# Designs tried in a protein design run: designed miniproteins, single chains, continued (4). Part 57

Each design is a single chain, and the fold is of that chain. pLDDT is the mean over its residues in the fold that is shown.

## One batch from the design tools (miniprotein)

Design m13969
Fold by ESMFold2-Fast:
Structure m13969 (fold): chain A 73 residues (1-73)
Amino acid sequence: GVERPQRIAVGLEAEGLSNDELSEVSVAMAPVLRLAIRRAEELGVPVVRLRFEGRDKEEVLAQIEAATAELEA
């Protein structure tokens, strides 16, 4: 079968987000993480690294959306 990634590294640098904003970002992160894991398994990559950083929730969510679109292409 396809090998599973041995390690997942996610970096989120977004100081000043509220608990509600962090919850929304976490929900948005789930699809992109799933797609990244699938792509890494297809390519046989043992490590998945994702990094998002922004000043506010909108900036972080825009980066997550862009990464999701790239992984779906």
Scores: mean pLDDT 70

Design m13970
Fold by ESMFold2-Fast:
Structure m13970 (fold): chain A 64 residues (1-64)
Amino acid sequence: MELPPLTPAEQAFLDVIRRAMDRVAPEVARIEADPSLTGREKVDRIVELFSEALREEIAADEAA
């Protein structure tokens, strides 16, 4: 399978995503372990948490 080369902006964004994933991993584990949440609620909370972390990493990247 041949993928086109990433632009510098796309590569930088993937690096930001990786940092955001590392940052939220403990909180994701907490959400996954919560038996009071449905699978849909867990996904929604994880997506929201990841979106917040991604915003923080983008802001940090812009400030660097």
Scores: mean pLDDT 76

Design m13971
Fold by ESMFold2-Fast:
Structure m13971 (fold): chain A 93 residues (1-93)
Amino acid sequence: MPIIYADLALASLRLAKKAIEEGNTEEAIRHLKVARFYASLAASAAGRIDLAEQIDKLLTEAIKAVENGDYERALKLVDEAIKLVEQFKKELE
């Protein structure tokens, strides 16, 4: 089950990245919140509380960056979150 939540998180992160690139703040925040939920659920379901906390913090900062209009920082944080979730997904086999 964690792998399905990781895939949903990755899909939402990619949609968030596209929304940020398009300057669509409302869509970006919505997709980041969905990604944070599924990524946290995936990590927690795998017993990875450390990773769940790390991803939650990272995506919370990404949401704040979008809210503040700092799209460059938001993109950097989203790319970091994508890398973490992709690495975690590989660990799930």
Scores: mean pLDDT 86

Design m13972
Fold by ESMFold2-Fast:
Structure m13972 (fold): chain A 94 residues (1-94)
Amino acid sequence: SPLEEAIALLEEAIEALRDSTDPESRAVLQWLRHILRELREMQRERVSDEELARALAGIIEALEIMRSQLTDPATRALLDRLIARLREIRERVE
């Protein structure tokens, strides 16, 4: 399902940042964990594809704002890939 795909992408991004100690990566990690919790709650509530599309739009916007504040190239690249893949999911559910 699109929601399961989004959850898997967040889990992959979190794992990639798991051992990071720099402040930027730690801030991104905390934000990604928050998003993962929201997506898992949506899965529990069995939200519609329309509700998922709206949630993904908000998540993508928040991640783009976060991305704009980052200076570390590796963390920026990680968010760029995550944003691109979440946009693909959103396009399929809307």
Scores: mean pLDDT 88

Design m13973
Fold by ESMFold2-Fast:
Structure m13973 (fold): chain A 87 residues (1-87)
Amino acid sequence: MKKEVLIVVHLRLAPDESVEKAVEEVIKAAEKAGAEIKDVTYLSFPEADGSVGSIIYIDAEVEDPKKVEEELSKVPGVTDVEVIEKK
């Protein structure tokens, strides 16, 4: 019934924006979409234009991967979302 997924979220943030706050909003959106989160890892790095790039990796169980993708795409700063089914 529930599917194990890896969710990969790409973020682009202004230089003074909190990466931790953005990660928290992404987690809230995933949970709102019905994701049961098992682990979260993220990387942040400076971009050539002075913005901050981040990639968030979320291990989760979800009923509807498309619903999770749609809800995550609505989060401010999200540039790309991939939901990869493991099984």
Scores: mean pLDDT 82

Design m13974
Fold by ESMFold2-Fast:
Structure m13974 (fold): chain A 65 residues (1-65)
Amino acid sequence: SISRLVALEIIGIGISIERPSAEVERVDGKVKLILRARTEEELEEAQKIAAELEELGMEAEVVRE
């Protein structure tokens, strides 16, 4: 997770990711990462990733499928 977040920061977000799936949205000149979770376990993982991204100064949203 940490190493993947560092990679995402370096390349500006846009990499394919395993579940939970991730996509990038641009809002008002800012980049927002959307994490989609299918199971409760994926939801917990997505929430942790979102919290780490927010600490890096990025917007993140978690969506349950």
Scores: mean pLDDT 64

Design m13975
Fold by ESMFold2-Fast:
Structure m13975 (fold): chain A 92 residues (1-92)
Amino acid sequence: NKNEIISLLFSLLNHENVDVRKAAVTALLNLIDQLSEDQFETLLEKVSKDPSQEVREHFIKELAFVKNVPDFVTTNEKRFGPLYMRILIESM
C-alpha cells in the first residue's frame, strides 16, 4: 500500500538524523505525483520547520529536478507561496 509507505516517509521527516530526513524528502518528492495537495502542504510545513538549513536546501534542490510534478505544486501560490518563502529564507 503506497499510502502506508508515504505515511512512513512522513514519520522519517521527524528523525533525529539529518541524512535520514534528507532521504525521506527525496523519497517523498519522487512520489510527488501520488501525494494529495494536503500531503504536499504537510511536507512543506515539516521542511519549513526543520532546524537544519541543509534539509531545506536539499528540498529546494530536489524539487527542481522532480519529474511528474502535479499542477498544484506550481499554480497554488496562495496556499504554497508562504511555505516556499519560509523554506528559502536562510537561518535567521
Scores: mean pLDDT 81

Design m13976
Fold by ESMFold2-Fast:
Structure m13976 (fold): chain A 114 residues (1-114)
Amino acid sequence: MEAESEEERRVLRLTAVKLALMGDEIRESDIEELRELLLEEAEKLSEEEKKELEKLIEEVVERLRELAEEMRERLKEIRSKEERRELLRERIERVAELLRELNKALEEAKKKDK
């Protein structure tokens, strides 16, 4: 059974990190907090499911770092407000896709553990 205060804190922290990653820029502090929160969830799983999820967490963390660098460099080359809006929209969509992949993997790992 879920400890209400612990689960509530986890959901709030995950929501805050997801919102931060979809904000003006992808920050390393937000990536590290996401990594820590997801690794805490992985600790609740069986050893086999934990290893698979930990691998995916590290892959997504590296992909987020690469995306942050890509977006930072592309923003330097933007000359119009319209191009900036499209780049920010693309960034939000790409971050949302990575977060959906992590959520699906976590749900599947929890199903296999029981």
Scores: mean pLDDT 74

Design m13977
Fold by ESMFold2-Fast:
Structure m13977 (fold): chain A 85 residues (1-85)
Amino acid sequence: MSKEELKKRIEELGARLDALEAQVDALPDSVPKRVIRREIERTRAQLEELKEKLDKGEISVNEAKKQIDTLEARLDRIEAAVAAL
């Protein structure tokens, strides 16, 4: 996977997080909503840090791919949790 492909995946994950955030914000207040909101915020922070490191060449393509795969799996779990609300 190329650096450009990884950057595209990061942008796609960011767009998915934006959509989830909007969906969660529309839900009634609850403890599960607050937990999910925190997980979205943490995932976004890690995604932004990864994008910056990749842009600056501070991370290898292999390490970036591994981190993106981990963040994508986390996002899949967050989406499942939101669907359960």
Scores: mean pLDDT 84

Design m13978
Fold by ESMFold2-Fast:
Structure m13978 (fold): chain A 87 residues (1-87)
Amino acid sequence: MSLAELIAKAIVAIENKDFKKAAEYLEEILKDPSVSEEQKELAKKALEAVKKKDEIGALSYLGKFLELVLEENPELAIEAIKIYKEL
């Protein structure tokens, strides 16, 4: 699965309150070496919120993660948004 697909599927899983799948996708994002340390810290906070079943917290941190991805790797963010719209 591509990093863009993992990001898109993590968003959809949180929106559907599928915290198990959301955690699995976020853990795979954290293993990707192309994800910056700053992006990983936000993804870790999103994962912590998911583990607590805190939907609002998870979406807040994932939103900040996506904003940072758009700044640092806009092609990845655009691809993730395209995949998200098709899910």
Scores: mean pLDDT 86

Design m13979
Fold by ESMFold2-Fast:
Structure m13979 (fold): chain A 100 residues (1-100)
Amino acid sequence: SEEELRELAERGLELAEELLERYPDDKRIQNIIELLKEVLEDESLSLTEKAVLLTIAAYGLVVRAKELNAPEELIERAEEVLREAIRLAKSLGVNFVFPE
């Protein structure tokens, strides 16, 4: 749903901003924040397009948090957002496969 997507994108944004407070010069986290803001603010995007962009942002956040050796709680929160984003995208007919 649009409401579920918005809540999930807001959770992702809050987490990304918390990570940026810990790693203030991290360009990848800054780019993820901009993408999440686009998902929340761009009314021209379809629900499916927003779900795709949210999943890409959530995946990037998980990868970057792990690369930075962020606190385990923040990594777990990022993984939870990614799992929910993949589930939402799948419900809209989009199946994501990420390389290991």
Scores: mean pLDDT 86

Design m13980
Fold by ESMFold2-Fast:
Structure m13980 (fold): chain A 69 residues (1-69)
Amino acid sequence: SVEEEIEKVYEELKKKYYEELIKEFSEEVVELAIYRMALQYVAGKVEPTFENLKKEAEEIEKLRKLGEE
């Protein structure tokens, strides 16, 4: 199923990039960024590069900070 493909991609991206991303972002932001990237990759919209993951995490962090104001 699509859900199983998303979970598989999520775990693969987490294995590759999680440790590096948590150095710059919170665990919550990193997990959400990886999940959003997995969704976009399975949909054929984006390549799951470290740079694209970092951009996704930066956007999530910006939205979270705006909601806290």
Scores: mean pLDDT 82

Design m13981
Fold by ESMFold2-Fast:
Order: structure tokens, then C-alpha cells, then sequence
Structure m13981 (fold): chain A 55 residues (1-55)
């Protein structure tokens, strides 16, 4: 699913914003996401990663 792939990209590239941006753009093209949809899914993925890091 788009969210699962975005979540995996955020986890893999947490410390590399350039690599993260490239991965997110590739997923936007793969799933034909609007900028709004990509933004929402990315925010959800970042929130999950932050919750995991806080635990």
C-alpha cells in the first residue's frame, strides 16, 4: 500500500533528507498520488516513526 511504502522510506532515510525526498517522489509517481495525498501519507508515516522513537 502507499502508506506502507512511504513508512518504509521514512524509516530507511530518517537521517538523509535528500534520499528521503527522492524516495517519496518515486512513490508519488508509482502510486499516482496528488501532492495533498503524498503530504497526508508522509505526515502519517513520520508520526508513526516518531512514536516508535519515543518508546
Amino acid sequence: SPLEDIYAAVRAHRDDPVALAKALHALQEKYNLSPEELGRLTAEAIARVRAEEAA
Scores: mean pLDDT 82

Design m13982
Fold by ESMFold2-Fast:
Structure m13982 (fold): chain A 70 residues (1-70)
Amino acid sequence: LPADLLHRSFPEELDKALAGTDEEALKVYEKAQEALARALEILRESGRPAEIVWGENGKKLEEIYKKVKE
């Protein structure tokens, strides 16, 4: 997944879902979680830190991923 697309759509959706209490919000972030996990796996395999690849947005994405991973 391109980081630009992921950050423009998924991080804001996930932030809203994480702040929300509705189970519908949980379904939304569960779907996004798979995409985030895949993006983070690719980033780790590339041997490049998220900050270098995605800047501040990469840091935010990684924090969201860690929070929703489990």
Scores: mean pLDDT 54

Design m13983
Fold by ESMFold2-Fast:
Structure m13983 (fold): chain A 75 residues (1-75)
Amino acid sequence: MEFTPEQKSLAAGQFATLLEKLGKESLTAREAAEALGESQSAVSRGLEILEAAGIVERDRRTGEYRLSEEGKAAL
């Protein structure tokens, strides 16, 4: 449940392209999937992992994900 700085760095590395996109703009899981050429289900699962790691956060009003302050520091 709680991620170490090393685990956050590894997660950021595995999802580097997604995190680069989120560092520039907020995206829904569908928009991120379209941008990456991935399935929405795979991207949604990845975003849930990154949110649990504190690397990204979700806007409750729009459903868009964005890079957290901790996520910006990890990249």
Scores: mean pLDDT 72

Design m13984
Fold by ESMFold2-Fast:
Structure m13984 (fold): chain A 79 residues (1-79)
Amino acid sequence: MTLDAAKKALEVAEEAKKEGDLESAEQLEISAKNALDFAKAGVGESFQNMAMNQVLGTVDHAKKRIEELRRKREEEELR
């Protein structure tokens, strides 16, 4: 559901903030808000599905970036 996707994006945004990735956090918050606005506006299912897929894509991208930042920090700590 679009609401679940938006909630997931906000959770990942908080994780991004903890890792210092404020840009990804902002993008996730904007994407979540847009998806929630579309759900509230009662737009057609195709538009809600498009918004949901865009949010999930942003979440996937941010998660990969956070994981890369974590790996880089771990590698620097092992040196």
Scores: mean pLDDT 76

Design m13985
Fold by ESMFold2-Fast:
Structure m13985 (fold): chain A 91 residues (1-91)
Amino acid sequence: SVERNLEEFRRRAAELLGEEAAERAVAGLRFLHEHREALEAALAPHMAELEAIPDPEEALERALAVVAEAFGEEAAERLRAAAEAARALQA
């Protein structure tokens, strides 16, 4: 289930990055799950631009700018925390 996956992610992120960073990252993943359709709709006009960016970091920054415009800075910050935690766990 999504909740079990989030709990496992939180546990691993907390072990690697600490409780505070893990909590922020889980909030980002919850936002992504709960607002997936709205996020996809907001990003759809920008997908060609995003796919043309060869640097994944630059593509993420551009996507987060779109999220901030549509959903606010707090939403973008939560998604940034989730992306950074996911990268750390993949390393």
Scores: mean pLDDT 83

Design m13986
Fold by ESMFold2-Fast:
Structure m13986 (fold): chain A 85 residues (1-85)
Amino acid sequence: DESFEKALQAQLEYIRELLNEGRTEDAVAFLLEQLRNIELRKDDPRAAAALAALRKLVEENKDKLSEEQLKELEERLAELEALIA
């Protein structure tokens, strides 16, 4: 689905932009909102792919996040991974 892939890539790009600008609180808030949207649509077959993309983004950018922010995101990602898988 081109529309889904394009929307997902735009969301990932926006998060990277916020992180690169040092707007880490905004990046975390947006990430948590996207994770909530994935939970609400957990029965969508694309939910697992979106979750995996967000997990990869967090792992690739952990150096830009505080220990507390990383812990919050890691716990939420693990919770959703258990719920969806």
Scores: mean pLDDT 84

Design m13987
Fold by ESMFold2-Fast:
Structure m13987 (fold): chain A 63 residues (1-63)
Amino acid sequence: RPPPPPEGEVEVDIRDQEEADALAARILNPEARELIRQSVGRTLRVEARFGPDGRIEVTRVEL
């Protein structure tokens, strides 16, 4: 049985506004959603956890 994904830091490339909007729709934190939408053409470093229902909780976002 594979282990559940741990809390960790991941890098996310945002190529265009459509990708930013699609990614933001999957994020529950409104602060993180807004930052993702503003970060078109940038790489974000995101610290996130996966909840028991598969939802993504973002704890930190850096540009």
Scores: mean pLDDT 67

Design m13988
Fold by ESMFold2-Fast:
Structure m13988 (fold): chain A 65 residues (1-65)
Amino acid sequence: MLSPEQKAKRAEIIKKMQELTKEENQRLAKATDPAEKEKIRADFLAQGQKLTDEYNEVATGKKLA
């Protein structure tokens, strides 16, 4: 079971993930060059992976990768 602190930390990470998705969509909407759009997606994918690792680490107390 998750402690209240672990739940709060996960909720914070989820909010960061949601904000990251909104920022990605905003940048993609402004980008006109396909190569620029691909770079934006790659950058946000990397950031999302780090947040996913943090989310899992909070529950297990162990870094997954």
Scores: mean pLDDT 78

Design m13989
Fold by ESMFold2-Fast:
Structure m13989 (fold): chain A 57 residues (1-57)
Amino acid sequence: STLQVSVGASAEEVRKAAEEAFESGKKLRAVGSLPSGDEAQHQAALAVIEEEFKRAA
C-alpha cells in the first residue's frame, strides 16, 4: 500500500510536470525534473510521457 501511495502521487505529479514540459516543447524535461527519487515513480513518469508522445505524434 505504501508503494501504491507513492505511485499514485507520482502519477498526478507527472501529469502536472508533463503539462508544463509539453508547453515548453520538452516532455523529457518532466522526467528529469521529477522531485521524488523513487525509481518506480521515474518509470511511471516515462510511461506517461511516452504515451503522450505517441498521441502528439
Scores: mean pLDDT 53

Design m13990
Fold by ESMFold2-Fast:
Structure m13990 (fold): chain A 109 residues (1-109)
Amino acid sequence: MTDEEVQALLDRAREAIEKAREYVEKLKQGDTSALDEVIEAIREAGLYALQLAASGHTEEARRLIDEVREVADKAAEYAKKNGQTEKADEIRALADSLVAAFEALEARR
């Protein structure tokens, strides 16, 4: 992967994390219509992080996966507080899956 391609993936992952954080703020205010958007943004950010890890950029990917986990934990907390327990469980399962996939890729190096 070129340095330019790495930077593009980092920028896309950061944009997805920022979108997820914006949707988490809506969830904090009780707007549960943002739940599907936060799940999609978390998935997108995690997939870019895994692509970086698969390409050998493990340090950058680790930082992104840590941020994805933090955003997912907040999203799940606010989803549960708003009575969306099933969606909170889905968000936690997604984050756990992304972390496990990252750890599996890191262990191969």
Scores: mean pLDDT 86

Design m13991
Fold by ESMFold2-Fast:
Structure m13991 (fold): chain A 100 residues (1-100)
Amino acid sequence: SEAEKIAEEFIEKVKELLEELKKNNKDYEKRLELMHEIDKEAGETLEQLSKIDEDLALKFGGKIKPIFDELLQKINNKEEITDEDIEEIIKKLKKVVEEI
């Protein structure tokens, strides 16, 4: 569906930003900037999805929020982002796409 395509494109953008987060594990300011870019991409994706189905967009937003809240908590705690963290986040996001 068009909604699945939009959500899949979002996951690819997030994957790139998560790889950038890993490269910047020692730069807290850059990591916060990258989190802001993820929030921006999420907002743009939710706007595109809402034009197709407002309820679907709300459901998608509600399901991805706790995933990124957990990531932000790790960054705020000065924890390093690992390859395993990236794999888990992408797996969770793909599961959300399968549920919409």
Scores: mean pLDDT 88

Design m13992
Fold by ESMFold2-Fast:
Structure m13992 (fold): chain A 59 residues (1-59)
Amino acid sequence: GSMTVDDFIQNEIKDSQTRNLLKQLIQKELKIDPKTLVSELNGEQKKKLQALIKAFSEH
């Protein structure tokens, strides 16, 4: 089934401090609720979320 944005971030980013920072950024900058299903995000929100996760997972 579809996972929440929280679940997606937890799968990609194992560091809890990094996950908390990313969740704050997506809420403030992207206006994405972490409780929302990834499948319910629009195309722009999905692209921005994927870009942020990639940036945070590469360091």
Scores: mean pLDDT 79

Design m13993
Fold by ESMFold2-Fast:
Structure m13993 (fold): chain A 75 residues (1-75)
Amino acid sequence: SSEDKEALIELLRSLADEDGVITRDQALLALHRFLSERDVPQEVLNRLARALAEALDAGGGRLTLEEAEKVVRAV
């Protein structure tokens, strides 16, 4: 849902470094917190995790917050 996507984006935003960059470790932490705090269908969670992992791989293990937000909203 849109609310679930915005909740994940807020977690990513809270974990971004001073330059607004999300590393793989920060993305994994955000996903773990998201999974712990929200009752989302496993299929949706798997799609979000996969989309973020693919984007991180393409970005050399790093994403800007703007890139991460676009990836999450595109799912």
Scores: mean pLDDT 84

Design m13994
Fold by ESMFold2-Fast:
Structure m13994 (fold): chain A 94 residues (1-94)
Amino acid sequence: SLSTQEELDLLMANAPSREEREALIREAEELVRAGRLPSDELLTGLFGVYMVAHRIVVNPPAGMSEEELAWYREVAERVERILAEVGRMVAARA
């Protein structure tokens, strides 16, 4: 019943702030650098951040600046790197 644009607008309205997203990403990056697995709660938060960033990168909203779009590409790439490292750590079972 909602258009793709209306669905995106709803996601954006309910998404964490830029500062909150940066904090979640940095916390997870710091944990994986230390060889520590992020909590299930932190991973759930990161998947939420990734879903918004990925949707924007795949289908950019009309009128979004290249600078804003570049930020979402960076966010998606950073979360993908975190998830790849988490997968590597899990596979390397002690």
Scores: mean pLDDT 78

Design m13995
Fold by ESMFold2-Fast:
Structure m13995 (fold): chain A 94 residues (1-94)
Amino acid sequence: SHEEYDKRLAAAYHEMLELVDAGEAYADAFRVFAERVLEIARELGFPEEAIREIEAVMERAIEAASKATTREEFMAVLQETMREINRIVDRALA
């Protein structure tokens, strides 16, 4: 399931970047990405505790993205968020 998670995560990541490139607000694009990641986690049977942790991380990330004024600031928020999510996912799929 880790391979399936990674594949679906990559698709969600690319969809988010396409939204940003199409002129969507950073927070709105990030919200779509967050919804996709939570859908993937639920479909792959992640424990409820992991789902709640991902939700909390995504809420903070969306708030941070709403304050980003450049693509570089947005990408910095995304990279930090991905590091946090990766730790949760690695624990959930262990």
Scores: mean pLDDT 88

Design m13996
Fold by ESMFold2-Fast:
Structure m13996 (fold): chain A 89 residues (1-89)
Amino acid sequence: SKLVLNITRVNGSLEIKETFDGKTADLELKDGLYVSPLTGLKFNSSLKLVDAGNFNEDDIEKINKVLSEIPPLKDGESITVTLDLKLKS
């Protein structure tokens, strides 16, 4: 399944929007983690995926490889990444 993340740096923090299955949600910062209310994905403050939520945990390393290719974002900069993920069986 395809997941789209729009990642923006705003005032030193990250704003992450997730689009999956025609639904869009903003990730919320909770206890130092960016948490998706839509898919359960959790990212740390360095933009590393630490919980695959509704997706296969085998995809965590693949996702983190893609995210590691994102250059450091300056305030006001955005990047969109598309991920092809397996749902949990």
Scores: mean pLDDT 80

Design m13997
Fold by ESMFold2-Fast:
Structure m13997 (fold): chain A 96 residues (1-96)
Amino acid sequence: IDEARSLLDQGRQFLSQGKLDDARSYFTQSLTIAQQIGDTRLQIEAYIGLAKVYLKQGDFEKAREYLEKAIKLARQINYLDLSKYLGDIPRELLPL
């Protein structure tokens, strides 16, 4: 169902506007639906979105936690094209 993708895109839109609480809400909803339907790629993108929200809030611990979740899933499905989603994240926070 396209709802999880729509929520993810809305989360990214709110993130670009600096509306961090809205972005977090939409990314969390997208993640929940993606987990229910087994869409691993969408789960990865939602985890990256949450990591970016926490990074902008200054919560580097949670940002790192969500990045670790995203990278672990990406390794499981051999989805290595993460660079285009990680552009705003400092490399020292990437658990590579």
Scores: mean pLDDT 78

Design m13998
Fold by ESMFold2-Fast:
Structure m13998 (fold): chain A 96 residues (1-96)
Amino acid sequence: SMAEREQRLARELEELRELLRKFGLEEDLPLVEEWLRRAFRLQELVEERGPEALSEEEREEIRRLLLPQAAGYAALAAGGSNEEALRVFLARLREL
C-alpha cells in the first residue's frame, strides 16, 4: 500500500540520516534523500507495470540509480570500511 511505502521510505531515510551523522556527512543528506525518493518511485512503477513493460528510458534511469549503491558495495567487497563505502556511494551519487 502507499502508506506502507511512505512508512518504509521515512524509516530508510532516518537510518541513512543517522549513518551520515555518524561519519560527519550530513551535508549530503539532501542528495541521498532525492536518490531514495527516486528509487522508491521507480520501485512503485515496476510493481504497477512489471519489469517487462518498462521503457528503455525507465530501464536506464534504474541502471543510473543503482550505480551509487553498486559502487558502495564494491568498496565493501574490496575490504573498505563502512565510511569509505559511504563516501564512494556519495561520490557516485554526485555524478547523477
Scores: mean pLDDT 83

Design m13999
Fold by ESMFold2-Fast:
Structure m13999 (fold): chain A 79 residues (1-79)
Amino acid sequence: SRAAAFEAIGKALFAEDPNSAEAYYAYGAAALAAGNRDEALEYFEKAIELAAKEVAEREGEKVAEEERKKALEWARKAV
């Protein structure tokens, strides 16, 4: 199933880098596909937080905050 595929990808990414945004995003997608919306949102929020940290290092805090707010709004609407 799609949920099983995303879970497997998430586990592989988490094993390589347990704090990666991609790993948390994959777990969120798996939870959403399984119908676990609250769990999916928590994983998506964690993925967005980690991604925002990387954006802050590249582009600065203001850009990171703006992108984080937009991504969180989209995540909340998606679940």
Scores: mean pLDDT 80

Design m14000
Fold by ESMFold2-Fast:
Structure m14000 (fold): chain A 93 residues (1-93)
Amino acid sequence: SAAEEKKKKDIEEAIKLAEELLEILEKYLNNELSDEERKELEEKEQEALEKLKPLVLNNPEIRKAFEAGLREALEKKDPLLLPRKIIEELKAL
C-alpha cells in the first residue's frame, strides 16, 4: 500500500540521517577541528536534526528508536549512542 511504502521510505531516510549524525559527532569527538570546521559541523548537525524531527513526530517506530537512543546516550553520557541506537533499532525492522 501507499502507506506501507511511505513508512519504508521514512525509515530509510531516518537511518540515513542517523548515519549522518553519527559521522558529525565522531568528527566533534576527534578534537582536530578548526573553529570554522566546528561551525560547519554544527550547522550540518542542526540541519540533520531538523529533517529528523518530522520523522520522529509522525512515525511511532522512528520515535521509539529516537527515545531509546536519547535515553541510552544520556544514561551512559555518550552522544554517539543516540544515532547508533536509531540505526540499530530501525535496521532491525
Scores: mean pLDDT 86

Design m14001
Fold by ESMFold2-Fast:
Structure m14001 (fold): chain A 84 residues (1-84)
Amino acid sequence: APSEEERAAQLAEIGPVEEEALAWLEENRASLSEEEVEALKRAIRAVAELHRRYLEGQLSEEEVARAREALRNSDAEEIIRLAE
């Protein structure tokens, strides 16, 4: 597990990173369908939420293992399911 100081620093970075990803998506909207934009927004928010829950100790060992596997496999549907 990260140290308390590292955990606090990582928590503070989640919001800015999420906003940067969402800004990138809006800037690239012309190259994407409306359906793709909404799906990517959900995935971006889901990743941020899972990361926040992990750092706050809100995920069980089993949930952490599932999230890690979903991220490894780029399984956006499972990532969204775990965050919701």
Scores: mean pLDDT 78

Design m14002
Fold by ESMFold2-Fast:
Structure m14002 (fold): chain A 105 residues (1-105)
Amino acid sequence: SSIEKRLKELIEEMKKKLSEEERKEIEEKREKRLEELKKENRYTKDSHIELLIQEAGTLNRLLGGPLDYQIKILELILEYYKENKDEEAAKEVEEEIEKLKKEKE
């Protein structure tokens, strides 16, 4: 999925702005969550994308919540919901993106 690739690229971009210690903490949290999902036999392509979204959100918080990164994360979530034909969830994310874009102006 192009969404998975772009989420990974965004995560790597955000990680470069963090300290080595902060990057290690994020990686340890990811590995622990992956192990939990695999033990519960719940590791799927969808759960992998959800983990990347959670990691991107955590990185955004550590960076002080820059609006540009928050909007980029939500735009990727929006594409994910549209790909899954979740029209109601997609509408809610579109409304959140619009609100954040107005706050940036």
Scores: mean pLDDT 78

Design m14003
Fold by ESMFold2-Fast:
Structure m14003 (fold): chain A 68 residues (1-68)
Amino acid sequence: SRDDIIAMLEHLASRETDPARRAALLALAQAIRDNASRETILALAGVLEELGYTFLAGQVRGWAERHV
């Protein structure tokens, strides 16, 4: 669900030591919370993919394509 994805992103951010990765996780969580467009969510998932969160980015992309 939307809330489960937000909780996962925020949990990962709380354990992330790299500032860029932490900021990207929190930015995506906030965009989803704010009901941002599919385009915005997919763009932020792409940033996470580039930063090494490949599996998570794929999960968020799949969710956004079905629900946003």
Scores: mean pLDDT 87

